# Designed miniproteins, single chains, continued (2), part 30

Each design is a single chain, and the fold is of that chain. pLDDT is the mean over its residues in the fold that is shown.

## One batch from the design tools (miniprotein)

Design m5023
Fold by ESMFold2-Fast:
Structure m5023 (fold): chain A 118 residues (1-118)
Amino acid sequence: SEAERYRRLAETFDKAAKELEKKSPVMAEALRNLAVGYRALADGPESRPAAHVAFEEAAELIKQASDEDVDEGIKILESLGEYGREGAKLVREMKENPDEILAQARAELERLQAEFDA
């Protein structure tokens, strides 16, 4: 299910964040915010605003992180299997186009909220 996929992504980001805590505290915090966001999506529609806030914070932290710290985070994520590779792709996209990724997430949340309120 989509909720189970979101929980697996959150667990994967938490594992990567823990490995990065000493080497890159900023990137570790970004990954923790991604974990919070995906956990909120797994919890359901009522938690979507919390997911949006967490994803915005993660994107801002990734934007501010050094290329070296982002590359280390991506390397750790890619070592964590299928969900790690999915997470690594998202981190690359957030570093390259943070505003576009956030705009896409906002549009999706607005669409889902409109469906829920209908």
Scores: mean pLDDT 83

Design m5024
Fold by ESMFold2-Fast:
Structure m5024 (fold): chain A 113 residues (1-113)
Amino acid sequence: MLKDTLVSKLKKLTKQAGLSLKDSFINTVVDKVLSDTNPEVLKSLDETTLNKVLILSLLKQVKSPDLEVLQAGIVTYKDKEFILSPNAKESDLVNFLKTVSKELKPELQPFLA
């Protein structure tokens, strides 16, 4: 099922970024992606674009007042700006998530396994 594929993909990306997140949080992020985007559109996305959607949706689901996440890949947290390259590959996405997650560590505590 599409949901199981997205859950597995997001778990892989977060593990590669050094994040051990609760399964309940991963499922919440994936459910939000599936509610916001037509499944046929999600199936048509290339792997890089789909990975970007999943990572940005994960950051949005943290719901910190100090965190702003734009679909264009611009993330602002406590006066720091993080920009995801439009040509980002999986390794760039993982490194982006590692960098952002280090700064967001206090905000991520409730979601850590």
Scores: mean pLDDT 81

Design m5025
Fold by ESMFold2-Fast:
Structure m5025 (fold): chain A 97 residues (1-97)
Amino acid sequence: MRQEKLQRLEELARKLEEAIKKREAGEKVDEEEVHKLIEEMVRLVKELYGEEYADKAEITLYAAIGDLEKAEELARKLGNQKAIEGIEKLKEYLEKK
């Protein structure tokens, strides 16, 4: 159901936000669980909005958790200049923090 998928996507987004907050607090983040969250979110975005949005979501989610290397690799593979620029700005923002 689309409603169920939307609710699940929001739930996963909150869990990812919690993981980011834990990392900022210096707490251990479970990389495997975070990867599962991203994978499920990307799959749901693909089902709800299509592959183009899923690709963008994958780049954005990896960047949000600080995996800028993977986010940058994905953006380069897709030739998405706007995403590459976004990742560079995010790197600059995170380094200032």
Scores: mean pLDDT 76

Design m5026
Fold by ESMFold2-Fast:
Order: structure tokens, then C-alpha cells, then sequence
Structure m5026 (fold): chain A 79 residues (1-79)
């Protein structure tokens, strides 16, 4: 598959920011521990680094950072 264009990456970033904002406004609870979520996020990043372009990996790292921020702010409640 061809890599995502710069324009497509910008659109995905905007969509991601909107999704993160919706979670901030509507907090969610999970039955997962912090350790389980962190392990899952690291696995996703490791697979992405093996498969995607550096620009796509950076976008995914921004998404992971956003999820961590939502956990730290209490918008995502852990077990």
C-alpha cells in the first residue's frame, strides 16, 4: 500500500483531536489496570514502527500520548 500523503496525515490528526476532545467531554470508565493499557499501547507502537512510515508512526505516537493524557486527567478511569 502507498504511504499516507501529508494531507491525509493532517486530516487523521484533526479527526484524532476531535475524538480525544469527545472523550474529555464524556469521561469513560474501564476495567483495565494502568499496566495493561500501557503494555497494549507499547505493543501497538512496536508493530507500527515495523510496518508504517515515520510520519504515520509519529501520528500514532501523538494518539498514544493523547490517550495517556486522558488517563492522567481522569477522563479515562482505570480499575
Amino acid sequence: MPPLSKEELEKFREKLEKELEEVRKNPVSTDFSREEIEAALEEVLARARATYTPEEVELLEEKVAGIRELIDSGAISLA
Scores: mean pLDDT 74

Design m5027
Fold by ESMFold2-Fast:
Structure m5027 (fold): chain A 66 residues (1-66)
Amino acid sequence: SLKEKAKELALLRALRAARELEELTGKKPEIKVEEVDEDTYVAEARAGDLTVKVTVTVADVEELLK
């Protein structure tokens, strides 16, 4: 489903951000993924004092599949 793809896309984007934060800080990154509403996922990557938040919606996935 598009909802599952949105969750996977949020996780993949957070994993990419986590790798970049690990390179910058030399610290092990942490990843959290949260369903904010029926159509929205927020993933957060953190290493030390640096944080990146990634928001993915079902509409974002629909646009990518066009």
Scores: mean pLDDT 83

Design m5028
Fold by ESMFold2-Fast:
Structure m5028 (fold): chain A 60 residues (1-60)
Amino acid sequence: MVSEERRAAARALARREYREALAAGKVLDQTSMRQLLEDLFGVRVSRAEVSRWMAEVEAE
């Protein structure tokens, strides 16, 4: 993580993508999600963090 802004944006995107994937009957793998976040924002997030964000969506 190089900035909190990028981290917040990455979390928001991850939660949105996961929510949309679930609604469409498809689930995004956390490895693919981490790769997407690194590519788009240049931010590195742990598997645990992505899993937590996905769990937050599941708990909605």
Scores: mean pLDDT 75

Design m5029
Fold by ESMFold2-Fast:
Structure m5029 (fold): chain A 100 residues (1-100)
Amino acid sequence: MLDVNNMSEEDIEQLRKEALKAGLPEEEVEELIKEKRYGEIVAKILRRELEKARKKIEEEGADEKYFEALDSLEPVIEAIEKGDMEKARELFEEIKKKFE
């Protein structure tokens, strides 16, 4: 898992590329990087990917269980956004056990 509290220059470049690929505005991404708000960038990327996944599930008429799985990720994203990587890891481990 990417540690938003311990970002190398290479990690920051990778995060910039992923943010732009996810469709975040370049100006917003650069401002957040300048302020070292990396957790907020990661959270924005993950929320956009979850929204795309939800739309695909709705279009394909998939089982309600897929929506439950996506909803279970929101507390993990909130922890990452706040920079609480320990809580994010704990919550993600619980999700893995529940959906295995």
Scores: mean pLDDT 78

Design m5030
Fold by ESMFold2-Fast:
Structure m5030 (fold): chain A 62 residues (1-62)
Amino acid sequence: SMREEMFEKAKKILEEKLPKFNEGAIEQLAKEAVDATLDPRNKDKTVEDMVEDIVKAFKDLE
């Protein structure tokens, strides 16, 4: 399904950008990115945009 494709895509990007995060954390963030992408309030954003926002939030804490 489209949701499964978005989840796998988000997971792959998050694994590459947040290599110190464990698998459970990556899966949770990927799920949140997919849920945010499917929210009608975010109609103009892709799953890659949602993942970028998540990665920036964690990088900005450094």
Scores: mean pLDDT 81

Design m5031
Fold by ESMFold2-Fast:
Structure m5031 (fold): chain A 88 residues (1-88)
Amino acid sequence: MTEVEQEATVDLDKLLELLEEKDPELAKAMRTGETLEFEVTEEDGSVVKITVKVERTDTSLVITIEAEVTFPDGRVEKAKLTWTLRNS
């Protein structure tokens, strides 16, 4: 399992407004704390499962992305990325 944490300082209200124009579903998930799940099958037969969890606090957005890749030979790799956006 690979775990990576990233941190950035942004204007959260402007970021959410911009995302609402470009991707209204993602912006809604970020505002409401909704969990999104996706599954993609790659050309090599690998299956990628992605779970996105969004949590908002008074001063930050915390986005957790978990990816699980199942390769055609039966190997499984997992990665977790936590992205913290602080309001500036």
Scores: mean pLDDT 70

Design m5032
Fold by ESMFold2-Fast:
Formats: structure tokens, C-alpha cells, sequence
Structure m5032 (fold): chain A 67 residues (1-67)
């Protein structure tokens, strides 16, 4: 639900994960940060389909900086 996404975005751990994702030096570090993001999203009740979309967007953003 949108409330679950708002809870995720307001979680203080989310800002740290955004930094970890955007500053990941390699694919291994990116996937480790993405896995932490998935767990944080699950803790906040975010649906799997929404988490998959957020994770895809995060990977795409990282790849644009490293292409």
C-alpha cells in the first residue's frame, strides 16, 4: 500500500541504504545493499511487486552511473 511505501521512505535506515546503493563500488556491493533494501521494505509491509519495481529502479540508477 502507499502507507507502507511512506513508512519505508521515512525509515531512518532508508537514507543510509540509498547512499550504499548509489555509492556501491561494484555489483557485489550493489546486490548486498539491494538485499538490505528488500528486507527493510518487507519489515515495513511493502508488497513484493512494489519492492521489485523499487529494486529495479535502484539497479538502473546505479548502472547509468557506471555505464
Amino acid sequence: SSDAMVALLRDPRFADLVVDITSAPDREALEAAVEKLRRLGEENGVPQETLDAVIEAARRAWELDHA
Scores: mean pLDDT 81

Design m5033
Fold by ESMFold2-Fast:
Structure m5033 (fold): chain A 68 residues (1-68)
Amino acid sequence: SIEDLIEEIKKFLESLGLSSVAEEIEKAAREKNFETIENGKKFLSMVLPPEEYEKVEKLIDELKKKLE
């Protein structure tokens, strides 16, 4: 579900000390703000190691697909 994906993304990012990014993505998802979700994804690609980014990218892409 959308809620389960938000919770998984939030938990993952909070474990990495990125709670503010997690909160912005949660808010953007609830508002269907695709621009903010994409900006968050871009930011994460710049700050996360490739292995961690790949995991969260997959979750965000699944979330975006469910919001369409």
Scores: mean pLDDT 84

Design m5034
Fold by ESMFold2-Fast:
Structure m5034 (fold): chain A 77 residues (1-77)
Amino acid sequence: SQKEFADEAIAKIKEFTERIKKAKSEEEFLKEVEEASRFLTEEVGPNLPKLPPELREKVIAAVEELIKTIEEKYKEL
């Protein structure tokens, strides 16, 4: 269902966010960013238009937090 997709997408995005926070090297960071970018492009992006607005907003919020985490982590490396 759309709700199941949104819940799973948010959980996966949160997993990427935590892995990026825990990256100890530039190599680990870049690997996690590439995997997250692939997930967003291949699975999240194509399905966003199919979600009701309330679920879409929650997924977008999780993506925004991921992007912010990437930017903050990059400054630490």
Scores: mean pLDDT 88

Design m5035
Fold by ESMFold2-Fast:
Structure m5035 (fold): chain A 56 residues (1-56)
Amino acid sequence: ERLPVLTPEQYAAMAAALPAALETIRAWRESQGEGLSDEEVAAIEALQARYAALAA
């Protein structure tokens, strides 16, 4: 399914931005005395894969 307000180029940009966002979130969570759970990491990786697929 294709969202009417997003283009494949926008999905590609979002997929490319997710690794940097993940590192930012990880650093912030560690500064709060928390870590990212395996479920949270898997959810972000699944979202990145989905955006990359929608960009193809």
Scores: mean pLDDT 73

Design m5036
Fold by ESMFold2-Fast:
Structure m5036 (fold): chain A 68 residues (1-68)
Amino acid sequence: ALTPEQLAQARAAAARLGVPVLDGTARYPAGADLSTATPQPVAAADREAWLALPAPVRREAARLAAWA
């Protein structure tokens, strides 16, 4: 299970992304129709920050960022 600190980190990452991240290299732009939109590249610094997160934190952030 994630620690409370890791959960807070995952929530912060999800809020910062604003949309689902595919693999840290691309994300959908705000307001895009996800059924037709092409993923946009993510800046190298943002991708590096994402990949630096522990795998469990990244999985939780992706889950939180997904449409509910």
Scores: mean pLDDT 64

Design m5037
Fold by ESMFold2-Fast:
Structure m5037 (fold): chain A 57 residues (1-57)
Amino acid sequence: SAAEQAREEEIERLEREAVRAVVLGDVATAKRYLARLQEMGMSQERVDRAVAAMERV
């Protein structure tokens, strides 16, 4: 659906912004984006994957 596609697009945007914040060393900003992704219903498994990626940067 269009609503489902828009939601996934927003999730991808927030993920890119979280990764960018990590690369720039802005942990506080990255945590805010991850919190928003969890509020949007992102699975714990996907959040854990993002956190693991942050640790590898």
Scores: mean pLDDT 76

Design m5038
Fold by ESMFold2-Fast:
Structure m5038 (fold): chain A 99 residues (1-99)
Amino acid sequence: MSMSQDQLNSYLQQGGDYTDRAIDIMRSDPGTSDQAINQTRETSDIIRDQYNSGVVSIDDVTRAIRLLNDAGSLSTKKVRPYIIKAMGYLSKVKDSVQS
């Protein structure tokens, strides 16, 4: 059980790291809208809350994936790879907790 929890925490941390990398690129990219930046920051906050609480909410993770998908469509090719990776890790989190 501890190893499965460690893997889940690893996926959350990686999702958060890629989300934060996306924000860093967005801040220097004039082609990215303020809406996309705000959606990605909200996603970072959701991931941090899941990690710090030690309890994963499927609804919150699903909302985070939706926010990243919307942000991805409003962002440039420089940002999208990081959003795609973040969404991938969050999908692994969702699949791991969804019965």
Scores: mean pLDDT 82

Design m5039
Fold by ESMFold2-Fast:
Structure m5039 (fold): chain A 61 residues (1-61)
Amino acid sequence: SEAEREIARLEATHQRQLADLDSGIEGYRAAGLHDGAAVLEAYRKQLEAETRRRIDEIRRR
């Protein structure tokens, strides 16, 4: 369905964003920049929650 295609595109974008964030978090941790890592971890959690809400909205159509 069109909804499933829209969800698949969102999930693909979300996975790319998470991969970039995970790379950044690991980089900050490796450098001992724990405050920077914490900021990215908080953003990652916010992004996951936002993506879940958006997918849920599409599924309700």
Scores: mean pLDDT 87

Design m5040
Fold by ESMFold2-Fast:
Structure m5040 (fold): chain A 64 residues (1-64)
Amino acid sequence: GMDAQLRGIAEALASGDPVIQAVARHDLRTHYGLDEAQIDAAARTAAERGPEAAARLIREFLSR
């Protein structure tokens, strides 16, 4: 479901691999409709607070 997919994207953002991060950013933009500021916030959250916090933030952006 969506929660498992968002967890996978959040883990990709937290991976430290720039190629995997670029794919995750593209998915958030193309399939979930997030803007660049939201994508940057999710990536920072993944790096600083981990993938669970990033997945929660992405869900908050999608709940608008």
Scores: mean pLDDT 86

Design m5041
Fold by ESMFold2-Fast:
Structure m5041 (fold): chain A 69 residues (1-69)
Amino acid sequence: SAEEIRERAERLREGALEGVRKGSPLGAMVLEGIELAEQGRGEEAAALARRAGFPDLAELLHKYGELQR
């Protein structure tokens, strides 16, 4: 559901912010993907995650971006 997608994206944002604080490149990538999706750029966010090897994350970011339109 839309609510489940938003909740999952929020949890990923929290983890990504913690990762960025610790200097994690993965955390930085996840945060960038979430920011792109929030701008309605879910396709670009999904491409970023898929290129990094996270297809499930890519699907989530695409759906999250669709919800922001």
Scores: mean pLDDT 84

Design m5042
Fold by ESMFold2-Fast:
Structure m5042 (fold): chain A 61 residues (1-61)
Amino acid sequence: GLEEAEREAERAGGDRRGAREAAKAAGSWQNMAVGLRKGYEQAGPGGGSEAGAAAAYEGRS
């Protein structure tokens, strides 16, 4: 149900922080995880508008 999905999303978010530290030892895995996280954060916290989308694009090179 919705609560189960919410629990999983919350756990995934929390684990993301811990996984970042562990992945520092193996940069390859962290690089992929960071890419996904950055994409999500760019759309999540500051996204949803044209300004947000343009800023995210400009931030990429």
Scores: mean pLDDT 52

Design m5043
Fold by ESMFold2-Fast:
Structure m5043 (fold): chain A 66 residues (1-66)
Amino acid sequence: GKELEEKGYKSLEENRKAIKEGKPPPEAVLSEEQKEVVREIAEKLRQIGDSMDEGIKNGEAPKPAE
């Protein structure tokens, strides 16, 4: 839980250092609330992707996500 969030904050800390040195950040600055929402969405999408990937490996025809 919290450990994963702290790893995310470390990534942001590296982005902050890049900004301090005048380097462009890899992505837009997100608020703490926005980061939480994005993480939840990404996790759900990852689970869907993994499920589809396993279907392909097993020779099953996955449902199109289009």
Scores: mean pLDDT 61

Design m5044
Fold by ESMFold2-Fast:
Structure m5044 (fold): chain A 105 residues (1-105)
Amino acid sequence: APTPAEIFESELVTIKKAVEDYFKGKISLNEFKDIIFKALQNIIKIIESHIPSDSKLYHQIQTRIQTLMLELVNAVENKDKKEAEEYLQLLEKTIKEVIAEIEKV
């Protein structure tokens, strides 16, 4: 089975491609949103399988990732490519921190 790190890396590649495809005019805003929300659901499911969903740590991670994903969507809706790239970097950093936390336990 793929590791959490492999699944998170795959979802990050999907998210980065969706941002690039939107700014190149290859996908609509609605298609972009569908890709992002599906990726968010997949990421949260993996976190739930490794961190108890009733824990403070789970709620902190879930809230942070959801907030970054919503801010990314907002930047894309505003056609702010620079802000979208900044939120992608923060999301990548946050996911790497989550992988490290999962591997610690």
Scores: mean pLDDT 86

Design m5045
Fold by ESMFold2-Fast:
Structure m5045 (fold): chain A 107 residues (1-107)
Amino acid sequence: KLLEEAVKELREKGVSEEQIEKAKEIVESRDIAGLRDLPPAAAYEALVLLLKEGLPDEEVERFIREADPTMLAIVASALKEVGRDDLAKLARDQMIQKILDAIERSR
């Protein structure tokens, strides 16, 4: 388990102890939906840990479908880090599509 290394990384990046505790809870509960409530650095580290622990592809794909463009950028980076290049591409493609959809549906 890489939780201690992730906690050190988050402290070095200036993430607050409160946000680090939230990230730990999300990893322990395997609650991918909770990543939306974390700052980018914490969401990235928590997701990398969840993916290394064996989060199911179906759950990752659901999260990609529901996530906003900023979160999708984090998801794509985390998936690439753990060698899930196919899912990383899916997250990047969804990010681009959601940005374009938002522009088309705006004023």
Scores: mean pLDDT 81

Design m5046
Fold by ESMFold2-Fast:
Structure m5046 (fold): chain A 81 residues (1-81)
Amino acid sequence: MEDEKKARELILKASQAIADGNPEEAVKLAREAVEIAKKSGNYRTLAMAYRVLAEAYRQMGDTEKAEEFEKLAREYIAKAQ
């Protein structure tokens, strides 16, 4: 329960870091959210974290990683039922 809240807070902070032009910070925060979501088995939160990672890598010009994380986000949102 609190771990899910922590993961959501990390995702929010990561999105803010992207808005502030700090994609490297967004990657760090989103990766922490990924680890929490994996441990809790929360596919929806995991998909959200992967979406933020895709946005961060796209902002850094790493289109290959951005596409990889976008694919992961779509895969996990499909598993969230």
Scores: mean pLDDT 85

Design m5047
Fold by ESMFold2-Fast:
Structure m5047 (fold): chain A 90 residues (1-90)
Amino acid sequence: AASEKERIALEAIASLSMAELGLVVAGDKAALDAVLPYLNEAEKAAEAGDFKKAAEYTRKALEVAKEYPGVPQSTLDTLEEAARLLEEAA
């Protein structure tokens, strides 16, 4: 069986991917362009096992996303959950 940290990391990566999809589907290109670099860094850090760095980038992505009224609340909630999972894995 996967370790609990590996399970949490996979759940966090899935949440990051869902948040990215939510931004794409919402069609707010300015929000997507602003948030996507932080999501990419978070995903790379999580894949490398650096959950602390992944959480920091995810929190930054969330704060940037909050500045854009076009970002759905469900996407903000997904980013918050991803950050919590990464913080738990760290």
Scores: mean pLDDT 84

Design m5048
Fold by ESMFold2-Fast:
Structure m5048 (fold): chain A 104 residues (1-104)
Amino acid sequence: MEEKREQALKDLYNAARKGVEEARKILEESGGTREALDRAFDVVAELMAPAMEKALEAGIPTEEVTRIFAQALREVARHAVKLGAPGAEELLAQMDRIIAEADA
């Protein structure tokens, strides 16, 4: 049980890292458009979804999985803010709120 949770957490963090890397590449190649921001968020969700499902199946709390996902999206939103992407500041604020709620 413990080994399955540890592996699921490692897989989840690896998926988050890969998702953020691919999302940043999309944003940098576009110069920070709204369409690229939407695509970047979709790529994080697509790459993390299988790892999130496995984490929940391994008994990792929903709040922890949500926090890790929101932290990945927050890093993407933060990068998008630096590029001046429309709506990025609002998305960053939304991710900060989700993380705060998961910690409560």
Scores: mean pLDDT 85

Design m5049
Fold by ESMFold2-Fast:
Structure m5049 (fold): chain A 111 residues (1-111)
Amino acid sequence: MKKAEEIKEEGIRKLAELLEKAGLSREEAEELAREAVEAAYNGDYSEMRALLYEALYEKLGVPKEVVDELAKGVAYYATAARYAEKGNFEEAEEYYKLAKEHFEKARKLIE
């Protein structure tokens, strides 16, 4: 059973890995990943999307499809963490699986 903090930290780590592959430095990727996941966890999905689009689409020219898949993965990791925090582990696992699927789609699109 993953705790909410464990799900959040995994989401941050996995997002940072994908952000590095997309062209950010390790330090930029780790900082952005933490900001994006925390924004989504707090329900600030518009801020999470803005952070990802500015860094990837606007700055680096990463295709919108890649950014959209990353944003979906972040949103689902945040949702899984919130369900885990409430003790709703069945729902947490369902959203955790969706998060992993969207990050895997993003990874394949990045090459």
Scores: mean pLDDT 88

Design m5050
Fold by ESMFold2-Fast:
Structure m5050 (fold): chain A 79 residues (1-79)
Amino acid sequence: SLEEAEKLLEEGERAYAEGNYLEAARKYSEAMQILNEELGKSANTELMKRVEKGMVRLLTEHPELAEEILAIIKEVQAK
């Protein structure tokens, strides 16, 4: 649901603020999966934009975590 995606985004933003970057990546990935399934990848909603900004920030500010973040994204997408 969109409500579940918003909750996951909020949890991801909280995890990022607390320094839990891999948990943030997991929450962002789960939120994006729900949004892609319900709205389609080209929907470009504000929730999708917020998830994208969070993930871009993670990858830009913490490139040392890129391999672990990619593994999390692949794990979430495989479900």
Scores: mean pLDDT 81

Design m5051
Fold by ESMFold2-Fast:
Structure m5051 (fold): chain A 88 residues (1-88)
Amino acid sequence: PTSDIELNISYLKKNLTKEEIEERLAEVEKFLEKLKEEDPELYKEIEEYTKESPGLAALILSKLGVSPLSAIVYEVYVEREKKGEEFL
């Protein structure tokens, strides 16, 4: 759902520096790398959600222990990549 992503983009640009955004993305990347090794089945499900519904993938990540802010940053990043737009 696209309306929430625009609100998240606005929030990130107003409240986070480029360095903070990169740190949050690194947290999600590290979490996903660990998950791929420890639970490849769950990792595969999250990859499918990331492709189809980045917002739902972010929600699942936050429930698994990724900080809510890092999950929001990841959602925005994935949505911008899907649209061919630069995140930063």
Scores: mean pLDDT 75

Design m5052
Fold by ESMFold2-Fast:
Structure m5052 (fold): chain A 57 residues (1-57)
Amino acid sequence: GATAARVGLADLSRASGLSEEEIRALLLSDLTDAQIAERLGVSPRAAANARRLLREA
């Protein structure tokens, strides 16, 4: 749901220092979960989970 996706983006924003809009753009890109994780400074699993939540929103 939308609430879960929003919480995921907020957590990634705090972890990476990027805005939620920048994170959303990265998650919607054609980059792999590992490449997104490297750019955000999070685990590949966290990037994959954020992508899943964003798609379900």
Scores: mean pLDDT 73

Design m5053
Fold by ESMFold2-Fast:
Structure m5053 (fold): chain A 76 residues (1-76)
Amino acid sequence: MPLPTYEDGKAAGAAAPSPEDAIRAVRLAAELAKKAREAGDEEAAEAALEAARGVADAIKDPAAKAEAEAIVREAE
């Protein structure tokens, strides 16, 4: 699997462990996907949904993961 980052991403990732922040990221990506699809940019919509799925899958908390996955499904 492609690693997100190494040293540089470690500095950014130090702020990342919150499941609430992960859900917010998924929600934002889902919103962008819907907006891109409405604009006819299916390539951007697909990329945003894929990013949202990746973030949702990385969530450690099963309840937060289920919520994030539901957000992705709603954006389809």
Scores: mean pLDDT 72

Design m5054
Fold by ESMFold2-Fast:
Structure m5054 (fold): chain A 101 residues (1-101)
Amino acid sequence: AEELLAEIERIARETRDKVLQLFEEGKPVDEIIKVVRDGFERMAELAKEAGHEEVSELIRRAGDDAVELVKQLKDQPLEVQRILLDSFVRSLIEAVRELLA
């Protein structure tokens, strides 16, 4: 469980950092959405393969919420994008931790 949580947290943080980089570079929102979907699919698959189906389902739902968040943030200042994405990742990791406990 600890190794799974650590890997999910790593992928979530890497996905956040890549999304922020693409926002700063002014990349199209569709390209940013692809990064979000790819990251959340990887996290969900890891949880499922580890036998944690409930965690996998939570991550899939969070991925859909993250896509909607990215669409809302595309025209916001970079600082607002950073704060809300940091908050989203923190909430995701806490929810995953609670399900793995």
Scores: mean pLDDT 89

Design m5055
Fold by ESMFold2-Fast:
Structure m5055 (fold): chain A 110 residues (1-110)
Amino acid sequence: MGDVLLRLVEAALEYARDPSKQAEFDAAIDELVKEIEKGIMPRIMLLPPLRQLAAELKDTYPKAAAFLEAVIDLLRNITPETVEKLRAAARSLTVEEAQGLLEALRNYRP
């Protein structure tokens, strides 16, 4: 899961830099959904740490925090609504906020 989340945020950063990368970001969402469905990791174990990280980022990178909140919603329930919330959050990310999110995830200890 950690690697899939890192790839998702890397795809979001590329999408923030270049709107033509939307297909790559959509592919990263599909990969995340596939990992959730496989049950490779307990989603329940990941939710509290991601909530803490979102709370920590809220003041400095509010759009990055909103992106993590959308990831949490998707992890809780895979629906067209939660997928669209994640897409909307990604479209709202600036390059700076996406970079800050990527660095925070790389330095995050579960």
Scores: mean pLDDT 79

Design m5056
Fold by ESMFold2-Fast:
Structure m5056 (fold): chain A 102 residues (1-102)
Amino acid sequence: HMEEQVKKAKEEFDKAEAELRSTIARARQLGAEHPEVKEELDALASQGEAFLAGVREAIEQAEKTGSPEKVAAVYKHAADGLKKMVETLRQRIAEAEARAAA
């Protein structure tokens, strides 16, 4: 059961990471297309990158403990955090895009 829980938590994390990376790429693309909001969008992309780096570091620390239960819990918590960051970034990107269109 523990190996399956770790696998599922990691799969959820990998999906959330891919979604965050896609959101970061979108912010940088919109910044290139809209010079007026480029600085703001680049800052949002950098914030997402820094958050992902911190999350990856937390996972590496958990893996060093050798406890599958703790590793699964950290992956799940990390995935939830990434999903919340994606939601926040998408909202702020939409607000910046709306200002650029005005």
Scores: mean pLDDT 84

